# Designed miniproteins, single chains, continued (2): the designs that were tried, part 88

Each design is a single chain, and the fold is of that chain. pLDDT is the mean over its residues in the fold that is shown.

## One batch from the design tools (miniprotein)

Design m7050
Fold by ESMFold2-Fast:
Structure m7050 (fold): chain A 94 residues (1-94)
Amino acid sequence: DPLTELVRELLEKLGIDGAVPDLDKMVEKFKKYLENEDSKYILETFGIDPEFIKKYLENPEEARKEVYRGLAKTAREFGLEDIAEKAEQLAEEL
C-alpha cells in the first residue's frame, strides 16, 4: 500500500520507531463501531475520529487524499521535501 509505505518512510526519517497500520484494514476493523453512540464514544476515547471513518466509507478516495495532504504538510514542516512531493503526487493520482 503506497500510503503505508510513505508513512513508514516519514516516520523512519523522523527517527520514530513504530508499526504503521494499513489504513484500509483499520477502517474495516472500526466501521462496525459506527453503528451506535456508545461504540462511537469508544472510538473517540482511543483517538479515532468516527467522522473520518464515515467519510472514508462514503468516499475512500477523498478521505485518502486528505491523509496524503496531511502527510505532505507534516513532511514539509520537518524539511522532508522529497516525502512531501511523493504525498502530493499520490493525492493527485487518486
Scores: mean pLDDT 69

Design m7051
Fold by ESMFold2-Fast:
Structure m7051 (fold): chain A 57 residues (1-57)
Amino acid sequence: MDEEKVLEVENKVLAAALAGDVAAAEAISRQAVDDGILTEEQGKRLIAAARAVAAEA
């Protein structure tokens, strides 16, 4: 895995979650798993984190 691409995805997911757009955060995470940037487990963790962040925003 390319760590820079992983960080880019994590940053995009966090930005979407902070905006309250959980659907976008989920779509970004799923796309990254499909593209092989994230594992399925990493994608699920990011979605869970995005939901938590959006709930606090």
Scores: mean pLDDT 80

Design m7052
Fold by ESMFold2-Fast:
Structure m7052 (fold): chain A 100 residues (1-100)
Amino acid sequence: DMQDQQNQYLGNSNRNRVYSGYQSVLHLYNTDPEKARDVGSSVGDNSRLLTRQSPLSGPGGGRVAALLRVLGQDDVAQRLLDTLSPSDQQLARQVYQQLQ
């Protein structure tokens, strides 16, 4: 089914883009923590990124939530976490412990 394949490719593409963004901000946090915190704050200012329809609420969003918490954006991280599946909420807890 071509539509099922397209839906799967779009989901995988979105997941890869979210993970790539996560890796870029994590690298920024290691090189310029103040700038990384500013990026985290900007996510909180954009309410569209904190909805269940957001790419950040899809697979791998738990990594982004964990990183936001490391950046001191606890409220933003919790708002994103509340949109995530139970498996991504568990991923967020694991990733947060690894980033400590």
Scores: mean pLDDT 70

Design m7053
Fold by ESMFold2-Fast:
Structure m7053 (fold): chain A 78 residues (1-78)
Amino acid sequence: LSDGKSKEEFAKEETEAIKELLEKMEEAIEAGDMRKAAVLATSALLIAVAAEIENGELTEEQKELVERIRKLMEEAEE
């Protein structure tokens, strides 16, 4: 069995990556660069999908980040 700590570290790295992309997405929206915001949102959601596949489920933090990204994407479409 793989070290459970390495799995936790992987989940933390995925969460941090999603957070970074979310912050960049918010910056892009504030700058009016909606295309860049959409690309960043897509990248963050792809990381979330990879994390769900790897871990079987998203952490509560990851779920909250995905919800935030979805809300910002809907704002970007309007």
Scores: mean pLDDT 76

Design m7054
Fold by ESMFold2-Fast:
Structure m7054 (fold): chain A 68 residues (1-68)
Amino acid sequence: MSEKVKEIFEKFQEFLDYLKKNPNTPVEEIEKKFKELYEYIEKNLDKDLQKDLKEKLDALKEKIIKEI
């Protein structure tokens, strides 16, 4: 796995930890954070890696929003 992919997963894990500490985080803020991650992916990764990571992030976003 590339260093940039690891960094993205680390940032996502930090965001999940943030949500656990802040359960009242608005859905709009959650969507903003995912948008920032998508932009980072598009800017820094190859198209094949972008597709894989976006699919994984979309699945995780759906789970988070559904549990709120």
Scores: mean pLDDT 73

Design m7055
Fold by ESMFold2-Fast:
Structure m7055 (fold): chain A 80 residues (1-80)
Amino acid sequence: MEELKRLVAEALREAAPKVRERTGNKRLEELLLQLADAVRAGDDKKAEELAEQILKESTPEEVELAERIALEEFRRLVLE
């Protein structure tokens, strides 16, 4: 449990600046970093609120890109 939360939070933190480089969306970077903090703290309600905010304030293309980058970072941390 603790290790998985740490890995997910770390993947989100590493993904956030890369997402900003690809999209130019500073707000999305800020929301991803806040989401990482909420995940690390185990605050599921805060994480859900932040995920809703990301969907509301980002384009579908930006969200899909953020998901791909975060999953790639997570895969790297777990498998490499």
Scores: mean pLDDT 84

Design m7056
Fold by ESMFold2-Fast:
Structure m7056 (fold): chain A 109 residues (1-109)
Amino acid sequence: GLLERLERLLRELEELLQELRELAPEDTPLLKAAERVIEALRRAIEAMRAGKLSEEQAEEVIRLAERAVAILKEAIEKIRAGTLTVEERIGKTLALIGIALELEKIVAK
């Protein structure tokens, strides 16, 4: 179901955040953006469990979480390869902040 998909995405994001912390502990803006997405997703999952989200809202949360996973995976791969540019780092950080804001907006009444 949709809840199980969200719980799997949350676990994947938490694993990616741990990997990012180990690879780039000094990248505070990127780490904080990823942490904000995870916190927003946790609140969305709680709202879904409470029956406060429509099916359309739950599907939007899944799409946002999947996008965050893709961004973090690419960031980690490029950090490992030494190919992550300053522009890409800023872009990915802002994209994650945008995802967190959209997740927060969905949960807000």
Scores: mean pLDDT 90

Design m7057
Fold by ESMFold2-Fast:
Structure m7057 (fold): chain A 86 residues (1-86)
Amino acid sequence: MEVIIKARENPTEELLQKLEDRIKKEADEETLKLYKEALENIVKDPDYAKKLVAELRELVLKGELKIELFFAFRIILEQKIKEIEK
């Protein structure tokens, strides 16, 4: 059995959509703004995108963002980077 897509740790589109829906339902407006800014800048300004991800991580450390939502953000961001690097 060959698992070429899984070997690349490329999550399914269905999984990505479920993670994004969860983020939109559970994250507050300020957290969603930081997330969208990070996604928008991930290729055009990766250093700025990294700063926004660091701000999201700080919200987790302060208890204002659930760790599970932060992991969902990370999965979506990493997938977007991989798709654009191709």
Scores: mean pLDDT 70

Design m7058
Fold by ESMFold2-Fast:
Structure m7058 (fold): chain A 64 residues (1-64)
Amino acid sequence: LSDEQLKEAKEKLDEAEKELVRKLTLGEISAEEAQRLGQERVEEVAKEFGVSAKELREAVAKAG
């Protein structure tokens, strides 16, 4: 991942996480459903940038 691609991926993941936290807090989804949807979003974003979900998670974790 380039720095630009990592930034874009992180922004997409941050937006998805905020929406899931909001829905979970409002009782619109369960904790189990939120975890599943979050994992699916990581996999979707990783596919968009041509990397594995594991590689994307590691890159985001290292970036802080």
Scores: mean pLDDT 81

Design m7059
Fold by ESMFold2-Fast:
Structure m7059 (fold): chain A 78 residues (1-78)
Amino acid sequence: MPDVVVPGPPASTEPVASEEEAIERARSMVPTVVGGTSRITSVEVEREGDKIRVTVTVELTFSDGSVERVEIEVVVDR
């Protein structure tokens, strides 16, 4: 059976007060693997006008030792 991947909660649509808050929202969306682990391997932040784009790369390790890379992108208003 494939391991169960539990998604993180959806990001709030409320504007962020800081770049750090935008990063925290992206991190909150990181899925977890039942029987395995999830690890953030990179965080990239780009500011574009009144918007902040955060890209989080996550490495999911499953119980059988297999590894999958997923990317989470969050765009929020400032």
Scores: mean pLDDT 72

Design m7060
Fold by ESMFold2-Fast:
Structure m7060 (fold): chain A 75 residues (1-75)
Amino acid sequence: SREEALKRFEEASKRLTELIMETAEANKDDPEKQKKLKELMADFLKTLKELYDREDWEGALKAVEEFIARVEELK
């Protein structure tokens, strides 16, 4: 169960990396949106560490979903 969750998390992380790169490229001439993207990434990493400390794997997956949605809004 944990190993399956971690593997799905790794797959989601690869998709997130692709989305982040696409969003950064689409907004390369927009410093405001690039700043917001960096802030979203920093907040996401903080949330993720808190959830990992609590072993809240379901919460970690939810945080990934919310982060994807917020990055998509930035396009």
Scores: mean pLDDT 76

Design m7061
Fold by ESMFold2-Fast:
Structure m7061 (fold): chain A 66 residues (1-66)
Amino acid sequence: MTELEKKILDYLAEKGNEPVSVEELAKELGITKEQAEASIDRLEAAGKVRREVKDGKRYYYPAPAS
């Protein structure tokens, strides 16, 4: 994983059951929304995060350790 992907996973783990938006990830990690979307999409494809769509916005949760 890239360093950015590790930071995203750590942030999601800290948030626990709280949904995290792409916009929140971009702001909290000091990256662009495009970088946040690219990284989170890779993590979703790898089964490391779960996605929920609400009102056209993507929210993410940590995937269970399996």
Scores: mean pLDDT 78

Design m7062
Fold by ESMFold2-Fast:
Structure m7062 (fold): chain A 85 residues (1-85)
Amino acid sequence: MNWSEEKRREIDREVQVALLEIELAVAKITLKNHPDDEEARAEVKAWLEKLRARVDQLEAEGVITPEEAARLKADIDALMAEVDK
């Protein structure tokens, strides 16, 4: 019985991508609502660094595709550039 493992891998991929997208959206909203808060900016930066490391790990483990990983890293890097302004 292997169909349940295949389905679990597909669901895990979709869930992990969705969770990363949600965390990115929350980080972006936090930065937008606290543009002059140095503590909030530092926390968002640390959070984005952890998200980037998680994307790299999920790609290395084969949980997400290289294309999905590249897109997520690009979105993270764009938001990191906003933090550094």
Scores: mean pLDDT 81

Design m7063
Fold by ESMFold2-Fast:
Structure m7063 (fold): chain A 86 residues (1-86)
Amino acid sequence: ARGLKTVEDVAAKVSRAGLEDPEAREGLIAAATRMAQTYHETGDVRAAKEALRAAFDEVAKKYPSQAERIRALGDEAVARLDEAEA
């Protein structure tokens, strides 16, 4: 329950990132949703972090002009999960 709430909080923050392109934001929302789904299925925050990182990299590939910002958001989300697990 506590871990799930942390994953949900991270997903909500990513969804509110406010990137310039709506399609990029939709991709990040999908990535956050996949992270939450992975955690729900496995109960493993590490697996959720891997799913989030992989999905953010895919979004960055689609929006190369924003790739640096997208990857920075992904790193921040992973750091939040690491902080919660520490």
Scores: mean pLDDT 69

Design m7064
Fold by ESMFold2-Fast:
Structure m7064 (fold): chain A 103 residues (1-103)
Amino acid sequence: MIEVKTLEKTFEVGDLQVKITVRIIKSDKTILQILIEVFDKNGELVAGFGITFDITGKSKEEVIEEVKKAVQAYLDRYLPDLTEEQKQKLIDAVIELVEEALK
């Protein structure tokens, strides 16, 4: 049997609208999927990236650490013009949604 849990959050970072989708898929493995989509003030997609993790047998703390590192690396690559405060706000929102999904 396959169990799927999906959570979404949308929020503002400066003039950008950010949509975060977190999905956990449980079967023989536990897969965590994170999709981050960033829109400008006109509603145009300016950046989008997806991250997939096999989190089978990992602690919550191990999962959170991997997510933080991956999201930071993607923000530095695809949204380098964000301030450190804006990047941290986005990382915190992703972690909050991942923690909720892991309950």
Scores: mean pLDDT 84

Design m7065
Fold by ESMFold2-Fast:
Structure m7065 (fold): chain A 92 residues (1-92)
Amino acid sequence: HMDEEAREAILKSYLESEGLDFDKVTKEDIEKRLEEDKAAYEARRQQVNADLAAGRITPEQARSRLLAIDIVHQLDEAFYEEIKKYLEEKEK
């Protein structure tokens, strides 16, 4: 189990880096950010595949870019889901 103080500090730091006020953020704000991240993730993957199909990038470059896109998406999703859980726990 993560220490509550450490968890709160990490989530606050992440959310503030994304331009959101940790003290004012709502579950609905986080759900909107998750949907926006998902849409951006899909669009970025489609663009890499389109660039590869058009010969604008190599298969090696496409693989590297897709890996970076996947890692960033996984990290952002994990942080937003953790913030959502934190907000749900604080409603009690």
Scores: mean pLDDT 83

Design m7066
Fold by ESMFold2-Fast:
Structure m7066 (fold): chain A 61 residues (1-61)
Amino acid sequence: EAEQTVARLDAWRDAAVRIHEELRAAASPEERPRLDEELARVLRAIDEERRQAVADIEAAR
């Protein structure tokens, strides 16, 4: 179950990066820093959830 959570978080991370790349390519140079900041916040949240899921797997071993 925790392994499935890690897989889902990895898929979400990949999707977030892909969407960000598409939005960034369409954005003006002035808008790109804001998009970069938004992605960084999303990735930090995903990384924290992934860390917790990995810790749960390790605790079960």
Scores: mean pLDDT 81

Design m7067
Fold by ESMFold2-Fast:
Structure m7067 (fold): chain A 110 residues (1-110)
Amino acid sequence: EKYFKLLEEAEKKIQEARKLLDEGRTALDNGDYDTAIEKFREAIEKAEEALKLVDEANKYVSSPGLKFEAERVLVQARIGLRRAELAKKYGPEEADKIWQKLKEEALKNF
């Protein structure tokens, strides 16, 4: 209700999202692509919830640092999910090649 409670809840969601992001990265590194996909999806959900709470609080008080942290975790989780999905579909070697091509294409369009 008060903006301070929104920021506190957002911080909790960011910490949950970071833990899920780390768990997803560990699963991906271990070749457990199904667990990696699940953890990255959960991290995205928590980061999006955090961002919504920060955006609501920012109507009353500026919190650019917390917004930046929420957006950063969200981007990292989305990248992790895409990499895990590619690794599951094509295997890790081919997934890396596809990911490198996607980065090159993104840079050319930028």
Scores: mean pLDDT 85

Design m7068
Fold by ESMFold2-Fast:
Structure m7068 (fold): chain A 65 residues (1-65)
Amino acid sequence: SAAVEAALAIRGVGYGVEGFEVELVFEDDKVYISVRGEDRERAERLKRELAEELRRAGAKEPVIR
């Protein structure tokens, strides 16, 4: 949603982590979170951190994939 995207921009959370590809797909009340990178443990941590930031920004249903 536009409100969640604005909140991510304001808080500096989202894209631009070196060595990682981050994708957010917005669909109705859901936001699908994908993070790819060589360090799997760090990628999984980034997914969780992003999901928490999205929840704090008002996302109803962040989904990690």
Scores: mean pLDDT 67

Design m7069
Fold by ESMFold2-Fast:
Structure m7069 (fold): chain A 56 residues (1-56)
Amino acid sequence: LDPATGAAILEEAAARLKSQGLEATVDPEKVTVSVPNEAADALRDIVEELLARRGL
């Protein structure tokens, strides 16, 4: 997975979490995302869905 694709997936996942009222902060340079523990399972499920949609 290239860094640009990884960053795009994390940005979309963060946007979905924020739309649900959860906090999420993405660092596209490091390709990382920070979420509270309560959002960890939701983040995992969203990322897995986005990877599957991309055939990854």
Scores: mean pLDDT 77

Design m7070
Fold by ESMFold2-Fast:
Structure m7070 (fold): chain A 95 residues (1-95)
Amino acid sequence: SVEEELKRKFDELLKKAEELAKKHGITPDPNLIKEFEEYYKDLSKEELYRVGIGLAEVFIYLAENPDLLPEEERKENMRRALAGAIAAHKLVEKK
């Protein structure tokens, strides 16, 4: 099913993003996660998977392309993308 494929893809990408976060010294921010949970709370399960996939992909892309942005902006964007992906994952688990 579409939902099963989206779940599988999201779980795989989020795992990769979390492993890269540890490697790059980026820690999940519980306050940012809470803010993104509030922003995404009314999204459907499918929409949460799609948002989570996109954010995990952005995180991975920024992690693998250090010359794309100045280091501080890159790290801040990575921090926010990770928090949003984790928030989407938490909200999907509640549905």
Scores: mean pLDDT 89

Design m7071
Fold by ESMFold2-Fast:
Structure m7071 (fold): chain A 93 residues (1-93)
Amino acid sequence: PSLTPLPPEEARERLQKFLLFYKYHVVEGLPPEEAAELAEAEVKAGVYLSEEEQRALLEELEAEVERALRRENLDEEAWEAFREVMAELRGIL
């Protein structure tokens, strides 16, 4: 493990950008490149998701990833890692 923990403010900004990307790409169906450009532009413009919107998108992400993990028949170690990541992301809020 070589990653230094991010400062809380930087972690929140990265989570915002990720969830905006997820919203535009997965929820709204835009191409990944267009979704990434919109997410970047909104963060630069100071347009942020509320904590309620972030939680809703994390719940949608959790459901989609869980569906993907079931489809791939991944083991319990992968499921535990997924749950840990989701707990960490919720902790950034």
Scores: mean pLDDT 75

Design m7072
Fold by ESMFold2-Fast:
Structure m7072 (fold): chain A 94 residues (1-94)
Amino acid sequence: SLSEAQALAALRTLALTMIDEILKTSTDPEVKALAEEARRRLLEARTPEEVAEITLEFLDRLIELSKDDPEFKAMIEKMKAGFEAAVAEIRARM
């Protein structure tokens, strides 16, 4: 079983990695601003629940902003599904 500290570290690492990939892919200044805010909040997060909430709020906001970019929207929706699956797996192992 995973400790809360191990779950926090695992989810934070996954979330920060996804943010880095998004920042490499998008040149949109609104996406960059949201990503930097999410990164700051993730570094301050103290629980796996806070990491999950921050990450899902960020991804949902990107999906809303991507209405005119179906390929980017599909990529973020896939990232969200993968993150939700990782949260469920980690929660099951705690």
Scores: mean pLDDT 88

Design m7073
Fold by ESMFold2-Fast:
Structure m7073 (fold): chain A 98 residues (1-98)
Amino acid sequence: GAPVIKIKIKFKEVPTPAIKEAIKKEIEEALLKIPGVLSAKVSVDEEKDPKTIIVEVTVDPSLSEEEIKEIAEKAEKAAKEAASIFAKIESIEVEIIR
């Protein structure tokens, strides 16, 4: 399957719905500018974990493991910078799913 980079951003406080929508838009726009990114999906579990957003980045399956790792590093930075405009981040976690 295509490699997926999963980024979990936990905020210090629960963002409002309007702020979450703004964060989602900024992250999606920032990630799609990265060469090799095919899609970006941002989701929130409002009931179970309203402080955390989950970002799933699908990358070009033709890329090498090293190129995928470089995209993961760029995606983490871009998502963190985009989210930090609107809310304070407590933690960020990145996982590459092959």
Scores: mean pLDDT 86

Design m7074
Fold by ESMFold2-Fast:
Structure m7074 (fold): chain A 88 residues (1-88)
Amino acid sequence: AKEALEEIHEKIAEINKLLAEDPYNPENREKIIELIDEMTEKASKEFPEAAEKIKELGEKAKEAIEKNDVESALKYLSEFSDVVEEAA
């Protein structure tokens, strides 16, 4: 649980760094979406009781990235982190 939580926090930090550098770069967008998919899969597997909410927040964050809505993406990623922390 703790190891999975730390890995998820690391992925969120990397996403935040990419968003801060150049949120509209297509290569950064693809990397961010990949990181969201990876952390959503890992979190859903590690915290099955919260899996539905985790998947919903991951999907919302990914949609926000695809629409270049950085503010909404950051909000959903923050909520994702909170849900995972509560489930841990």
Scores: mean pLDDT 82

Design m7075
Fold by ESMFold2-Fast:
Structure m7075 (fold): chain A 92 residues (1-92)
Amino acid sequence: MREEFERELAAVDALLADVEAQLRRLTNFSPLIPIKVPPFFQEVVRLLREARRLRDEARRAFYDDGDVERALRLLRQARALAEQARALLEKE
């Protein structure tokens, strides 16, 4: 399912970019004085890192190994984590 994989990969990349942009907005307030970050911020960073790791593994499984089934599984997991990270930041 190449078309499905590529569409899902694009969706994950868009979510990761959105979460990163929101993270930068939150951290851009104090370049010299570290702001005491809320506890959920560490969880967002953790989810973002794990989502990227799974996305990179999915790309490798698809493009290097040709394992479409594994790639789609990893990519869906990456998307779920990216969506969780975004939800934590969307307190408006």
Scores: mean pLDDT 75

Design m7076
Fold by ESMFold2-Fast:
Structure m7076 (fold): chain A 70 residues (1-70)
Amino acid sequence: LTLDKDEYEAGEPIEGTISGGTPPYTVKVDGKTYQNVTKDFITEPLEEGEHTITVTDAAGNTTTKKFKVK
């Protein structure tokens, strides 16, 4: 899991790329779920603060990454 930034501005969408594991992937952040992700994803803008994004592959493997919104 790679995010395009480690720090985002308020109102900015979160962009990232997933590699490895078994697609399709499910991306979860702040109670929102993005399904059928094959590689690249864009989430809705988040509130200021520290957030954790969780990615689950089709085989049930999970990874997480922390990032910040200013």
Scores: mean pLDDT 77

Design m7077
Fold by ESMFold2-Fast:
Structure m7077 (fold): chain A 82 residues (1-82)
Amino acid sequence: SAAEEAEIQHQQEALDSLEADLAGLKALAAQTTDPAVLEQIRQGLQNGIGQLDQMQTTITDPALLARIDALKAELEARIAEL
């Protein structure tokens, strides 16, 4: 339905925005050796995982769920490297 398509589009836009914010944190982590900044980045990435977990409670689209699973796995790997 048009309403379901609009909801999926809004969810996709929210996920795109979150991915962009998290990409910024990943880029910053590559540019800094400051332990205090790295700790803030770690917390930001963990907060990102929390937001993805919340999105999974409402998203039913298989393609968006696959994107969330992939992004969560990437963030967990990135946090382990910090």
Scores: mean pLDDT 87

Design m7078
Fold by ESMFold2-Fast:
Structure m7078 (fold): chain A 94 residues (1-94)
Amino acid sequence: STMSLAEAFVRYLEREAREALEAGRPGEEIAEGMVKALEAFLSSMRANNIPLSEETAEFLRRRLERIFREVTGGDEEVIRRYMERVEELLRKAL
């Protein structure tokens, strides 16, 4: 299902974010990578004719915000900028 794919994708992002933090990568660089990964995921779904539901979009939005909060140490300005990009990507995919 689309939700199961999104759940697997988020688990992948959470592992990548944790490994990048442990490697000492800057939070903003990790957030940039996560946004690019989301763009690739949505492109892959579109290429395979898998529609994005509103429920799956909201799930992805909430989980990416959580990841950004962890990797930036709660930097609200950085979180806001990257979440604007996430919301734009999800809006275009709906």
Scores: mean pLDDT 89

Design m7079
Fold by ESMFold2-Fast:
Structure m7079 (fold): chain A 64 residues (1-64)
Amino acid sequence: MRARIREALARAGLSEALLAQVTGVPVSDLVGGFRRLEEATGVSVEEALANPEQLLALLHEVQQ
């Protein structure tokens, strides 16, 4: 899971630090960060990983 999350973030041009900042979950817990994003947006971890180009939009949704 962690490797897939890193690949998705890299493909989207996003840093692990940005995910941590937006979700409030530490960079050491990438899976927890994605679950927080899922809870806030309703988009599953698997769905977000399948469409990494959507990650920036999901992070913006959580910030607003």
Scores: mean pLDDT 75

Design m7080
Fold by ESMFold2-Fast:
Structure m7080 (fold): chain A 55 residues (1-55)
Amino acid sequence: DPRRERALAAIRRILEAPEVDEERLGAAVHTLSAEYGLSVAELRRFAREELARLA
């Protein structure tokens, strides 16, 4: 799904930044959910899994 791939790529970009701001990540999740029609819960789960992978 191209929309899903773009949303996940945007989240990865945020998480790869030198400083991860949880408030900025939360705002981005809501924006991407609205823009791409994905659930906030799915995007939050992906962000948690990616952060665990990077740790």
Scores: mean pLDDT 76

Design m7081
Fold by ESMFold2-Fast:
Structure m7081 (fold): chain A 104 residues (1-104)
Amino acid sequence: TLAELEARLRAAGSDALEALRALPPPVQEILLAVAEIQELVRERVAETGTLSPRIQRIIARADEVVERAAELLREGADEAEFERLARELRRLLEELRREIEEER
């Protein structure tokens, strides 16, 4: 999940950054988009104390994309497949930003 990935990256610190650099560029883009989504979610919870059902649905969709990316990493999939998932996560990130703005 997004939360599990964030927890692992925080715990690993500099080791996480070195591991990230070893991944293919589209996979790095996926992880960066995940980090941005998680930061926006944390900021919104700090601001309002909760997440709306609309925001929760966007997060659930992002979790599905991340789970698919993890499956493809284990299977050794083509870079083009990760590029598609990266684009989907960037669209979800933009949708999340718009939703937060609309709820303000």
Scores: mean pLDDT 76

Design m7082
Fold by ESMFold2-Fast:
Structure m7082 (fold): chain A 96 residues (1-96)
Amino acid sequence: SAELEALQAELEALIAEIDKLIEDLKNGKISVDEAIARLDALVAQASRILARGLELARREGDVASEARIRELGQRADERVIEAGKLIQEKLAEEAA
């Protein structure tokens, strides 16, 4: 469905936003506090879209879209872990 395609595109865009957050933090374009706030917002958005997408895919019996949304959720989780590690490293640097 068009809505499932839109939700998949939104998850891909959120993964790209996490990548941008990682780059911005590495390049000193954002503060650690800004990175924490932005990551928290992106995680909340990804969780809502993932839940909605899985509900809709199951309701429509779209097994392929359900599998894709789960795959995108796993990719988002991996990027969140990477961003979180970088935030912790930057906090440790500032505490030294």
Scores: mean pLDDT 88

Design m7083
Fold by ESMFold2-Fast:
Structure m7083 (fold): chain A 125 residues (1-125)
Amino acid sequence: MTQEEIREILLGVVDEALAHPDASVLREIPSLEEAPEWRKLVDTPVSLGEIRRRLEAGELSSESEFLHLLETMFLNILNYYPADSPVYKKARRVFIFIYERLLERLPDSPVASRVRSWLQVLKES
């Protein structure tokens, strides 16, 4: 599979995630005016919108870098929102959605084992 084919698959997954009804908290990085406390607590703010922009710009060079950004985004949600909150539960559903799509479209990817591990953790919660 070429880098272009991988990029098209990853863009498709991100676009489907952006359209997900539960994705509101993940679409864009909150501004300093909207969430000053979030921006102080989060060293590496990541959103689906930012991931999409990096894919379009060719700035993501591997599936491993893509998964690292998804993991960073999830850990930011986990560290800021309580696990029983509606925001966390919605974000968790979107992460399950993304990881299932990644396994479906890239089953032989070098990151497939790491994606399966995340799905196991998320589904056992």
Scores: mean pLDDT 79

